# Designs tried in a protein design run: designed miniproteins, single chains, continued (5). Part 57

Each design is a single chain, and the fold is of that chain. pLDDT is the mean over its residues in the fold that is shown.

## One batch from the design tools (miniprotein)

Design m17969
Fold by ESMFold2-Fast:
Structure m17969 (fold): chain A 108 residues (1-108)
Amino acid sequence: SMRLRQEQAEQEGRRSFEEMSPGVKAEAAAGMARIASAVGEIAFRNLKEKNPEETARTLETLLAQQEKLGALAREYGELDPSVRDTVLADVDAAIARTRELLEAVRKL
């Protein structure tokens, strides 16, 4: 049944995540924060002139997501010092860039 297949997929997903090393989890969180930054750049370029208020809301949503991902990257990075400094730098750069874009939109 569809319900049983969905429950199995959810269990497999949780199991796979639990088996990931802290370093892989930290790098995944930092990677997602970089993707969010790229989405913010696209929104800024394409929407800032047409709809600055909606662009600001999009950037605020992405910033909130990046801050949550940053918390995860810090938590898992503390468990794997070999990747910690790199993932923290990547997250901080991604958050700083989204903040710059948001400030630029608000000045329009």
Scores: mean pLDDT 83

Design m17970
Fold by ESMFold2-Fast:
Structure m17970 (fold): chain A 90 residues (1-90)
Amino acid sequence: MTPEAEKFLLSLFDLDGDGTLKEEMKPLVERIKKLFDVDGDGKLDEAELKLLLESLDSNGDGKISKEELKRVLESLGLKVSDEQVERILA
């Protein structure tokens, strides 16, 4: 994972701008890094993608932009289809 992708994830999880990732989110970020760096196939489990979606839900209203989720995954070097993103959001 690039330093830019890591900073981007931190900014998404820290929507209040205090520059701190919640401890509960650290295991998810590390799993994403390992999947990207170790396997190189760029695939995430749907369960991990749902956890990422929940971390992006700043309001707790369940409304996350499909474009935002896709952009996060692309910043991690993952190629996802609209179908996969829609399946997570459904």
Scores: mean pLDDT 54

Design m17971
Fold by ESMFold2-Fast:
Structure m17971 (fold): chain A 80 residues (1-80)
Amino acid sequence: SPREEVLLLMHVIAASAEVFVARRLLEKGKEDQARRQLEVARRLIERAREMAKQIPELRDKVEREVRRIERELEELERRL
């Protein structure tokens, strides 16, 4: 449904935003706050993958974006 597609895309956008915020927090030496934002991003990515299984039209596009976000998240986690 259009509503489910919008919610899926919002989860992907939110995950990307949380990773961006975490990167800025790390630049400021706020490691504990960065960890919390990365945990939020992890949950958003997990939920986006679950939702994408039910929306075949967006599955491949969402998986590509999720993998991109996941790579950035893993790079930041290695700095913690």
Scores: mean pLDDT 88

Design m17972
Fold by ESMFold2-Fast:
Structure m17972 (fold): chain A 65 residues (1-65)
Amino acid sequence: MQKLLDEIEEAIANPSKENLLRAEISLGMIKIMIGVGVIEDTPELRKKLEEYEARIKELAKELGL
């Protein structure tokens, strides 16, 4: 999980079309892993993922994606 979170944080720090696509994939993977019980679904993690999703959407709009 930490590597996926690191990829999302890197994409937010250095936004590009490729990095934002990777961040969206990483978010999707974390959500799947929560859904199948591999990662614990905690309020802290949910809030963090919601914040990342909102930020990625903002940056994607800035890049015209």
Scores: mean pLDDT 82

Design m17973
Fold by ESMFold2-Fast:
Structure m17973 (fold): chain A 72 residues (1-72)
Amino acid sequence: DPAAPQALAGTRELIERAKRYLEEGDLSKAQEELKKARALVDSAERLGADPEELERLRKEIEELEAQVREAE
């Protein structure tokens, strides 16, 4: 199913964007990109994406959300 791999790829792009905003000190933009990443990983799960890949992406999102909280 091409929809699930595309959702996973989009989630990874949003995570990388959030990392760049964190490095720039733009916590608000980092937070918005992480919010989008959470919504897209939930969509990937509904599309039947690999559970191990979903868990890895969710963990990375949670780690970045913690970094945003610590930087505030």
Scores: mean pLDDT 84

Design m17974
Fold by ESMFold2-Fast:
Structure m17974 (fold): chain A 75 residues (1-75)
Amino acid sequence: SAVAKARAELERLEQARAEGKEATSEPLSLSALAKAWGISQKTTSEALRGLEKLGLIRVERVGRKIRLTAAPAPA
């Protein structure tokens, strides 16, 4: 399912960040991410914007989907 794919990609990004590596997700739907996090699409969009402003992720629009890049954890 799209939700299972979103969860797998989020876990992969978190693991890469913990290892001090940059990793980029496959394109994910906003609705699948919202369901994976258990929150609304609006809240998910706002959370992603907040995380990008903090330098924790990069968010890229790919058609109707989004691609997430995890920034390495600070040393």
Scores: mean pLDDT 78

Design m17975
Fold by ESMFold2-Fast:
Structure m17975 (fold): chain A 97 residues (1-97)
Amino acid sequence: AELVTSPASVSVPEGGSATLTVRALGGPARGMAVILRRLSDPSDLGVVDFSLEPAEEATFVLDNLEKRDTGLYYGAALFEGSTKLLLGNPSLVTVTG
């Protein structure tokens, strides 16, 4: 499956929220989805588990954003039966004053 992180860019005021979606272009699949800020840092910003019910889309809300939270966010997924994390395109989140 190919992953799409949407929107490609979003601007929010400081203290606001951004909603990111991760979609699998191969149709519904079982697994787990995450949002990653840094590829060299395995820290997850959120996890959506769809292991019991197949899903095409996972939604993540980034809340209480600060100017320091400006940057690239990557949707990623681990599909059932896979040992490798699949990485989507980045989304640019810009937090304005």
Scores: mean pLDDT 71

Design m17976
Fold by ESMFold2-Fast:
Structure m17976 (fold): chain A 95 residues (1-95)
Amino acid sequence: MEDLEKFIEQLKKRSEQNIADTKKTLDAKGVSESDKKAYLKVTKEIEEQNIRLEVLKYLGAPDEEIRRVQIDIDVYEAFKLIIEYLTKLEKERKK
């Protein structure tokens, strides 16, 4: 529990960088503003769950609690893939 606040601060900083990198990648690919917002929202949810996961690991939480958070992360990662697929389909239909 020593330095927990500092550890959380480091996780938040890493999260902010990951979100910024994702935004840069989407901008480079010319993704629409609506799809970009949807993708960034899901990315933010994943990053928030990753902070929760790392804090639970730091505190020595039971494997079952850790597994539950990992499942939530996996579901959000699947949502990213769905958004990418739908974005591709819409682009192919509208050119």
Scores: mean pLDDT 80

Design m17977
Fold by ESMFold2-Fast:
Structure m17977 (fold): chain A 95 residues (1-95)
Amino acid sequence: SIDDLLQQGLSITDDVIDYLSSSSDPRLQSLAKELGVLRDQLRRAVAQGNYEEALRILRQISSMLRSLGGFYNDSYLTDKADQLDSIADEIGKLL
């Protein structure tokens, strides 16, 4: 279901937040907080059944992770962006 796919996207986002917040780099810790705001917005959209908004936020999160992964040469972040894009594409097919 769309809800199951969105819960997977939220879980991946939480894993990335934990990854970034565990860094000794204050910039990555700051980015974890920014990602936390997007994660909370995604949770609200899901709770409201606003799937179009949830998909938009999920794609925004993926884009942010892809940019960060490229900048830091971090394959963990780019791999997580790819996973989120795959989830977003599957949700888009169900809308």
Scores: mean pLDDT 90

Design m17978
Fold by ESMFold2-Fast:
Formats: structure tokens, C-alpha cells, sequence
Structure m17978 (fold): chain A 67 residues (1-67)
């Protein structure tokens, strides 16, 4: 399966939590889900969280989750 959403970086913690909530709602474990942001792949939430920390407030991001 696949889930995609677009957002503006205003609250990085809220974006991170939204990804966690989607994974949980699909009944998946973190390890079963591939995360991509603007075409860059992350295989775990820690890499995704580190990438979010580097983004500027107001940047647009497309987040894609695949399982």
C-alpha cells in the first residue's frame, strides 16, 4: 500500500507524529514502511526525523509512505 501527503514545514513534531499515526493506523511496524520526502528515501523514522530537523520553516514537502 501507499500513502502520500503534502504539507508546509511549520511544526516538525506534528509532521513526525502524523507519519507515526499513519503507520499505526495501517497496522504496520516502522520497519515495514519506506518513507520518502521530496524523492529522498528513508527506511526508518530516525533518519526521517533528522532530515526534518534540517528543513526551514515554510518549506513545502511531499511525504510518501509505502508498505
Amino acid sequence: GKKVFETVVTDKAAIYQKVKDIIKEQGKKEEEVKITVNGKEFKNLNEFKRYLALLKPGEKVTVELEW
Scores: mean pLDDT 83

Design m17979
Fold by ESMFold2-Fast:
Structure m17979 (fold): chain A 76 residues (1-76)
Amino acid sequence: SEVEKVAEKAKKEMNKLLDEFIERAKGASQEELERIRDEFHEKMSKIYEEALKAGVPKETVEKIFNEILKKLRERL
């Protein structure tokens, strides 16, 4: 379904953002890390909202979002 495709796309986009964040974080100063983190959260929130607007169930979007945040916490 279209909803399933949007959920899959959201998960893929969020994972890409996570990988980009981790790569950028490795070489960043403390001040740069704060900016990179804020950009990451803003982009993640946009993907989250777009998925909800497209009709992806809230529980599905939250599961994806929380999985990415857990990976972020583990890899920092």
Scores: mean pLDDT 85

Design m17980
Fold by ESMFold2-Fast:
Structure m17980 (fold): chain A 81 residues (1-81)
Amino acid sequence: SEEIKDIILKGLEYVKKLLEEGRFDAAKTALRQLLAWAESDPEVPPELVEILREAYEKFDTMSREEALKAIDEAIEKVKEL
């Protein structure tokens, strides 16, 4: 639904803002919470959950710049749905 897509986009934009502010641990926590919500809500399409899971998996092994790229990629993928 458009409402679920909007919630996820706002969540990812918030993660991006935290990364831009240098708040890496806060950004990771926000992304983890967004993914946990998406996995727990049966109305969230599996394709949106997969986008968030991929972004989260990349986050742990990356520099801040790579993390920003991963979040930008997730935002674009969500917009394309």
Scores: mean pLDDT 83

Design m17981
Fold by ESMFold2-Fast:
Structure m17981 (fold): chain A 55 residues (1-55)
Amino acid sequence: SDADLTKALIERYDSLTPEQKAEVLGLLVAYTEAQQAGDTKAASDTLDRLGKLIS
């Protein structure tokens, strides 16, 4: 679920490299923009990418 992904991201964020942190921030911005546009597919694709990055 999105909540589980968000929790995992918060817990792992402090352990990420500066480069990985920048990528996470970029994906979070993209996710927010997709949600504001009502683009469910773009939002889902962004979360999938985010999950793979922090796994």
Scores: mean pLDDT 79

Design m17982
Fold by ESMFold2-Fast:
Structure m17982 (fold): chain A 99 residues (1-99)
Amino acid sequence: DVILRLLREAIGALEETVKLLENAQSEEDIRKAKAYLERALFNVERALEYAKQKGLDEVVELMREAIKALNEALETLDIDSVRKAIELVRQALELVEKS
């Protein structure tokens, strides 16, 4: 399932973002965190398009909220925004696995 793969890849990228932001010691760590956030955003946006095509309305709503949280995280580098995105993507993943 393409959606499952994209959401799992997004969660992995976001978990790496949290680690980098919690232990940031350099500008390189911040740059890497932003790159992982951008990768997660790209994967969630792609997953959203597939979810729309399949009529997974609850998953679509969770992905839209995750995209908002990810955009906030990219602007602020706020770990709480990243964690919110992780929770939303995990909820979407669970719904797709049960469908």
Scores: mean pLDDT 88

Design m17983
Fold by ESMFold2-Fast:
Structure m17983 (fold): chain A 65 residues (1-65)
Amino acid sequence: MDVSRYSGAEILAIGASIEGLMEIKEIDGKTVYVGIAKDAEEEKKAKELRKLLAEAGLNVGEVQK
């Protein structure tokens, strides 16, 4: 459901940030979520998170190494 999706996406972003898979940045007064990946498996996880956050309407950046 949409209302649960927005809250869940924020929780997922915070959890991923704690695990070192995501960085939360502020650009031009907007919160931007950037995935971090060191290898192909982490890149896949970061891309999946990016897709989920984008579907929830959050601003997302490209996955970084």
Scores: mean pLDDT 71

Design m17984
Fold by ESMFold2-Fast:
Structure m17984 (fold): chain A 82 residues (1-82)
Amino acid sequence: ALEYFKQALAARAAGDLEKAAAYVRKATEAEAPEQIAELVALGFSEEEARRLVELATEYYAAKFAGDEEKAAALREEMEALL
């Protein structure tokens, strides 16, 4: 996971925001099974947990790329599930 974040930072420093976002998605996807299990333990259904992790992955990718409008829309979708 940390290696993907390191690659994301390097891509962002090079101005390749699309590649940076792709590495953030990979980092988050690698941790998705553990995050889903944690959310299910907190009382979410497996379906809700999977959807929240998918939305969170795209949210962090958008924030990292500086896409504030997309990040705001994704945050609103996540809050609607809570």
Scores: mean pLDDT 78

Design m17985
Fold by ESMFold2-Fast:
Structure m17985 (fold): chain A 85 residues (1-85)
Amino acid sequence: SLVEETIEAMREAARRAYEEGVAADREEAERRAEEHARGLVELLLTSADPERALELLTQAARAAAAGDAAAHDALLAELGELVRE
């Protein structure tokens, strides 16, 4: 469930990037986001706190999809600190 939520949140962030004109091809942007999300999920599942890591990534992706760059950056920074150790 959390894995599926993380992948969907990253797809939504990619869709927003397309809508903002950052990505020219919505379908390709969503496909690349899904591939990237699956790789990140696999990595985070081997971390010391996989549930929290996935929750932070999901929240960061949702913030990006909502256009909240400050929240996105803060959540990714927290995720980076969590997975660094």
Scores: mean pLDDT 78

Design m17986
Fold by ESMFold2-Fast:
Structure m17986 (fold): chain A 82 residues (1-82)
Amino acid sequence: GAMEGLEVALKGLEEALKIVEETGDVEEAARIARKAAEEAYKLGGVKAAGIANAAAETALDSGNVEAAKKALRGAIEKLKAL
């Protein structure tokens, strides 16, 4: 349900943030975040999926580690507020 989707999106974004922080690989972090968004959507977490997908797009568009971290951290906080 929506709660399972939220949990999947949150876990995926936390993993994506860890990848950027540990490796600087923005492309891989965005891939993980997008996959989490797709899985969250399938579980009925439509709002969580939208937040995670927006973070993935922002990270990819930035091509910048600091901007990607900011986008992912902001999305994690939005998910926690749901």
Scores: mean pLDDT 86

Design m17987
Fold by ESMFold2-Fast:
Structure m17987 (fold): chain A 71 residues (1-71)
Amino acid sequence: AMKTPADLFLAEVADVLRADPDVTDATYPQIVSDLVTRFGTDPAKIKAATPEQLTAVRGVGPVTAEKILAL
């Protein structure tokens, strides 16, 4: 099956998170779970979030939040 825009966006978010030196393989699943719990899997909801809402997720810093919003 072809990747949906949602799948592509989530892959880009994963790349941003994995580029963060504070994000480890142990913390990555928790950060992804918390993002999904707060915003769902809809890219539009994540893109409509403020940096402050993204940094409310434990393990997401201000720089990482800005990079996610720049996607």
Scores: mean pLDDT 72

Design m17988
Fold by ESMFold2-Fast:
Structure m17988 (fold): chain A 62 residues (1-62)
Amino acid sequence: LEDLRKRVEEARKKAEEEFKKMGLTFRIPAISYPRPLTEEERLEVEIRAYEKVIDSIKQAEA
């Protein structure tokens, strides 16, 4: 679980850096939890959300 928490922080920092490169305001994607999730599931969802933000920025560059 500690590894997942660190990955969330790293993904967040990378997303911020990508937004800064494009001159955009940092934006965090909204996450909805329809049911109780384990800590691991929650962290994985957050990581994937940040990764999608980064991918969207990279695709905008192309």
Scores: mean pLDDT 66

Design m17989
Fold by ESMFold2-Fast:
Structure m17989 (fold): chain A 65 residues (1-65)
Amino acid sequence: MSLEELLKEVEKTIAPRNEPLTRPINPVKLTNELEVRIAVAEAKAVGKRLAYDKETKLFYAEDIP
């Protein structure tokens, strides 16, 4: 299964009712690889990157330098 197909499948499972989040994600604890991949795709879709906050142990999206 391709990364695009995997991310699309997970996205549909989570929130098919509307559109994917286009804003930076709030600090969130991601528990598996699929959740991380979704967050990466969301960040890249808006020209950002996924980052990890070691202090809070949460993921968030930030602007690319």
Scores: mean pLDDT 57

Design m17990
Fold by ESMFold2-Fast:
Structure m17990 (fold): chain A 74 residues (1-74)
Amino acid sequence: SASARLQEFFDLYQQFLATASPEAAEHFKKGVEALLLDGDVATADAHFAKAVAAANPEAAKVIQRARDLLKELS
């Protein structure tokens, strides 16, 4: 269900914020805001790319999983 996917996204988001660098976390937040509030896919993708670049490999995997879940909700 959409509710279950949304809950999984929030769980991954909280996990990422707990382990991410401040730079990676800030870009990830801006990407989520651009996508969900503005519908601006290009700006969201640019911020997600910057979040991945600033993240360690484990955090980068969390970002990619969260991106895949958001695409299923959009």
Scores: mean pLDDT 74

Design m17991
Fold by ESMFold2-Fast:
Structure m17991 (fold): chain A 72 residues (1-72)
Amino acid sequence: SMAIEYTVAGLLVVGAGVNIELAKKQDEETKKKLLEEAERDLKYAEKLAKKVKAPESFLKKIEKLKEEIKKL
């Protein structure tokens, strides 16, 4: 259902955000793994968000987090 897919996308975005913040405080090896998990979660969240036609603000939040990963 659209509601479940949007909820899952939201949870993936929250999880990715947590992993990005944790990555900033970890050693380089752990940081790399956390950022790779965050990137995979954001990619899947974006796919679900587009499928359910989520608000543009939600898609922009995903893009902002993806840009944060690239800067780390």
Scores: mean pLDDT 88

Design m17992
Fold by ESMFold2-Fast:
Structure m17992 (fold): chain A 75 residues (1-75)
Amino acid sequence: MPSVEELIEEIRKLLSELSPEQQQQALAKIKQLMAELQERVQQMLAQGASDAELEQLVHETLLKILEEIKRIKEE
């Protein structure tokens, strides 16, 4: 299972391979998903979520970002 650091590195690598137009699309999607993650983290913290639950949410969000960038690259 890739670490958060490995996922961030893969995301940066894929972004560097995109055209300027694809980079704009990818960054817009990343911004949306990161905003959703931030709101979800705040809600979970207010409900007393564990560090493990927060780590899982971050990991799942990074995987979604990676998948969206891959889709943009294929178009």
Scores: mean pLDDT 81

Design m17993
Fold by ESMFold2-Fast:
Structure m17993 (fold): chain A 98 residues (1-98)
Amino acid sequence: MLSREEITQLVLDTLQATIAVLATYDDPFVREARARLQALLDEIRAAGRVTLEQLREALAIARELIAHLPPDSEAHHVARVFAGVLETALELLEQLEA
């Protein structure tokens, strides 16, 4: 199982990669979601750790993206992959903090 530091790094790397891909889309909803994800990335970097609440917030944003975007779009696929990684990170962090 990953350490807390490894989970934090996985979340930071995944947020950064997702934000970079979403930057290719000029949809106002995607731009707003990207800004919210960037704020979370900046908070986690400043604190040096990820929280369960931050993971739940990121997952909520990912689910909002999935609900908004066309099912056959590349952005929808990216949002689903992002949600899957966040769900795994949340599960791992819950096990460490239980």
Scores: mean pLDDT 84

Design m17994
Fold by ESMFold2-Fast:
Structure m17994 (fold): chain A 68 residues (1-68)
Amino acid sequence: STRDQALALALQGAALYSQGDYLGAARLYEKAADLLRSPEFYRQASRLYALSGDADASARLAAKAAAL
């Protein structure tokens, strides 16, 4: 299901985060956010993009979360 797919992506993202791969984690959380239309997952992806140095992606996803 879409929820199971989003959960799998979020778990993979959490694993990458624990390894210090913030960019990889951000991309997986963004995919999970897109599947769920979840403002919380968009905020999580935004924070991870900021940690990876991608300020533009961080701002875009923060705005998307606020618009939901």
Scores: mean pLDDT 87

Design m17995
Fold by ESMFold2-Fast:
Structure m17995 (fold): chain A 98 residues (1-98)
Amino acid sequence: SPVYFKPLSEELKEEIRRKAEEIRALIEEARAAGALSEADAELLLEQLRRIEEAETIFEAEVTLSMLALHVFLGVEDEAARERILALLGEMADLVAKE
């Protein structure tokens, strides 16, 4: 759909940054608890940075999908994985409401 290439609003970008900070905190908590390897933590933080830099709905959806896949595969603790995936779902809902 042509809507995929619609620019993200500044308000939506601010909400994404807020949610990204919540996800970053959970990634750091999982790292500290040993539920996430250093390599996986670095990968997830890099992917999280990419979602914060997304300019279009398409870029946001692609980066969110990739981040969710890496969380599913990399976060060994089920509770931490479910919490991070829930916040990623909230981000996806924010992008969909655009």
Scores: mean pLDDT 83

Design m17996
Fold by ESMFold2-Fast:
Structure m17996 (fold): chain A 83 residues (1-83)
Amino acid sequence: MEELEDLKEAEKLGMPEEILELIRKAIKEGLEGRTVALRAVAKKSGVSVETIEKEVENPETMSEKTKKAIMELLEQLRHMSPL
């Protein structure tokens, strides 16, 4: 189960609980939670998926653009707005 490995990896990297919950939800829906999340962040930030993947692997190196994109996506999901 690649999705389970992705979740364990994210927990080892100290990812925020809100992101872990997003990954868990995607996995429960039969989606590749990590892949979906990384692509969404990359599209929102304008940074490549490969760069986001490296930043997720080492959160201390995460750029402000990546952090901002993650927070904006989480805020969008929280509001459950049709906009």
Scores: mean pLDDT 61

Design m17997
Fold by ESMFold2-Fast:
Structure m17997 (fold): chain A 90 residues (1-90)
Amino acid sequence: KVEELKRVLREAIEEGVPAEEVRRRIMEILGTSEEELRQALDRVASGEDAALLEEIVAKVTELGKISLKEDKEGREALIEGMAIILALLA
């Protein structure tokens, strides 16, 4: 799960895909439709999990636009952190 999410996030950053495509790729790995994930997140006490997902999508989209090829280690650390958070969210 975490390794699949890391791969998807890395590919999305490398391709510079838009936020909607980043969200779709994450949903595919979690095995959940956007509606099912939204309903699950809506059931958590604070709703902060939904905000966290959107923040991750925005950050991945931003990294794709910047094309930071020089800081491979920093990028990989960020990807790993985001993948772990997403795996716990599902």
Scores: mean pLDDT 67

Design m17998
Fold by ESMFold2-Fast:
Structure m17998 (fold): chain A 100 residues (1-100)
Amino acid sequence: SAALEKIKEELIKKLIELVKEILGEEAEKEALEALPSLKSLPPEEFIAQVEANVKAAEEVEEAIKNNTFPHELDEEDKKLLKIAKELGKELEKLKEEAEK
């Protein structure tokens, strides 16, 4: 589907922007080197993987809020959660736009 290809392309772009902003230039460089692998994934599989990561991030946040999370989050963990949450918001927006 052309719509799913567009969603995937926009999500990859947003992911790189978030990685640069939140994790810095070195992490951006590593993400750019991984782009060929990400682009080779079928759009449906890529979107499903993003959705799974967003759900996992939400479950971690809920466990922290309820004092049931068994580990202390380090700074990298907090940054990864922020990236997952922001990418999830972008996915919701892109899905809404694709249905119009």
Scores: mean pLDDT 81

Design m17999
Fold by ESMFold2-Fast:
Structure m17999 (fold): chain A 74 residues (1-74)
Amino acid sequence: SFEDILASVETAGQNVLDFARTWNAPAAALTWAEWLRREVERLLASTPEVSEAQREAVLAVMDATLAELRALAA
């Protein structure tokens, strides 16, 4: 379901943030997360069953993780 996808994206974001904090590797985590965000955006754009609002919701969760990673890298 969409809720399962959203929960999986949220969990993945938390795991990446925990990795960045634990290993003091925010720049590496940010590079990987930016790549993943582009791939997810491409996948969602080609998925007709996903509404625009649902695509925006997933990307917003990923963008929140990216903002946290950028703050850690600063």
Scores: mean pLDDT 83

Design m18000
Fold by ESMFold2-Fast:
Structure m18000 (fold): chain A 79 residues (1-79)
Amino acid sequence: MSELEQEIKELEKRIQKAEASGNKEDIARYYAHLGNLYYKMEKYDEAIKNIERAIKIYESLGDEERVEALKKFLEYIKK
């Protein structure tokens, strides 16, 4: 298991806990971090999916700054 694969497994566990507690801000942050890890692994489809999930949650929270930052990253990955 690579360091990136271990980080992904830990984030998946954190997402499950955050979903159980209803902490949308933590869920969004963890999906954004998953997107970054998949990007580093050159798994661009998985990176895009996780970043899009984070964007939707941050939009529901009204966090315009994080939405803008993630949309810029999404455009960069899709290029």
Scores: mean pLDDT 85

Design m18001
Fold by ESMFold2-Fast:
Structure m18001 (fold): chain A 68 residues (1-68)
Amino acid sequence: SKSTEVALAGAKVYLDGGSPEEAVEAAIKKAKELGDEVSVIALEDNVKEFGAEAVANGLVLGAKESLE
């Protein structure tokens, strides 16, 4: 699904030692590439409300739960 690809894009950057901000940027970039405007808005809003570190951790959890 689009949400799985978005979560994986961000999770990969964060787990490879990137910053929370870099992980969020990777996820937003992937969401834009997929035309997933809902995920773009949700990621931007969640960063404003909770901060990039909380969102990056959420992307890792989302990626893990989306794998078999």
Scores: mean pLDDT 84

Design m18002
Fold by ESMFold2-Fast:
Formats: C-alpha cells, structure tokens, sequence
Structure m18002 (fold): chain A 102 residues (1-102)
C-alpha cells in the first residue's frame, strides 16, 4: 500500500481564470502540502502554499504566497508559521484573496 498520496484538481472558471489545486497526504491521511495556483486572464499567477516544515527540531506549518507574471516573481509575501496545516492553509487563502481584491 502506498504511504503517501497526491491529489491534483484543475478547473477553468469564468472569464478565463484557471485554478489548480494539488494536495499531498501522509499515511495517516494528514495534509503534508497544499498548493493552489490561480492563473488570471492577464497572465498573472497567484501561488498559495501551505506545507509542513521543521523549526528548531519541532514540526510547524508554513503559509506562503507568491505572485508571478510571465514566469517572473513580481511579489512575494512574507512566510507565516502556524500551529496546524489547516491554519496555514487558511492564512495562505486569506492572503491570496487579498491579492485578488487589488
């Protein structure tokens, strides 16, 4: 039996917006990594990621959001640590939503 699984979903929204979600689980079905890529009609990509990291030998969860245009990073938000994968994912989504509201 495979101890790690990866799920990937891609869909096209209204007005040419594309969304790709990739989620990685461990053997206990806990989230290890979640990545959302939102591609806007103007070619801007917003990449929101929540992942398990290790800080001072202790497990932690990191939220990051990056904006790309034509393959180049044009904006990178500061990384934030959270106590759980769900909290990190929530922070990443909140920050991505702020960028979409600009």
Amino acid sequence: MKKVSVEETEEEGAEGVRVRLRVRYDEDKRLLEAELVITLPDGVEIVATARRVEVDGKPAYEASVTVRRDGEVVEELPRVLADSMEEAWGLAMERAAELLAR
Scores: mean pLDDT 75

Design m18003
Fold by ESMFold2-Fast:
Structure m18003 (fold): chain A 66 residues (1-66)
Amino acid sequence: SAADELEKAVEAAKAGDSKAAAEYAERALQLVGPGGVGYALRRAIEAAKAGDSKAAARLAEQALNA
């Protein structure tokens, strides 16, 4: 599910694995589609691709808790 992929993204980001965080967040985005949650996931993916694992973790966690 989108929630399961997003939980994995948060765990990967907290571990400092920005590549895995981006991959899981992209999978979650494909399941959710466009919208508020999709926008939040897109911001998390951008942070992860930039190598900012701390920002990616925070943004993914905010999307999960929305």
Scores: mean pLDDT 78

Design m18004
Fold by ESMFold2-Fast:
Structure m18004 (fold): chain A 56 residues (1-56)
Amino acid sequence: MEIFKEIIKKYPDKALEAIAHAFREGLRTLEEIIEYMRKHGFDKELIDYAEELLKK
């Protein structure tokens, strides 16, 4: 869950919106949330940052 805090710290409003919507759809992992963001046209910068954190 620390990885979500890093994303929210860098992109607070955008990350919280994406996470809230994904959680409503029953998604819980960072990988599922990233896929949700890609599918629904969220900011590329937010998606790229989340993918970078996932690979570390």
Scores: mean pLDDT 75

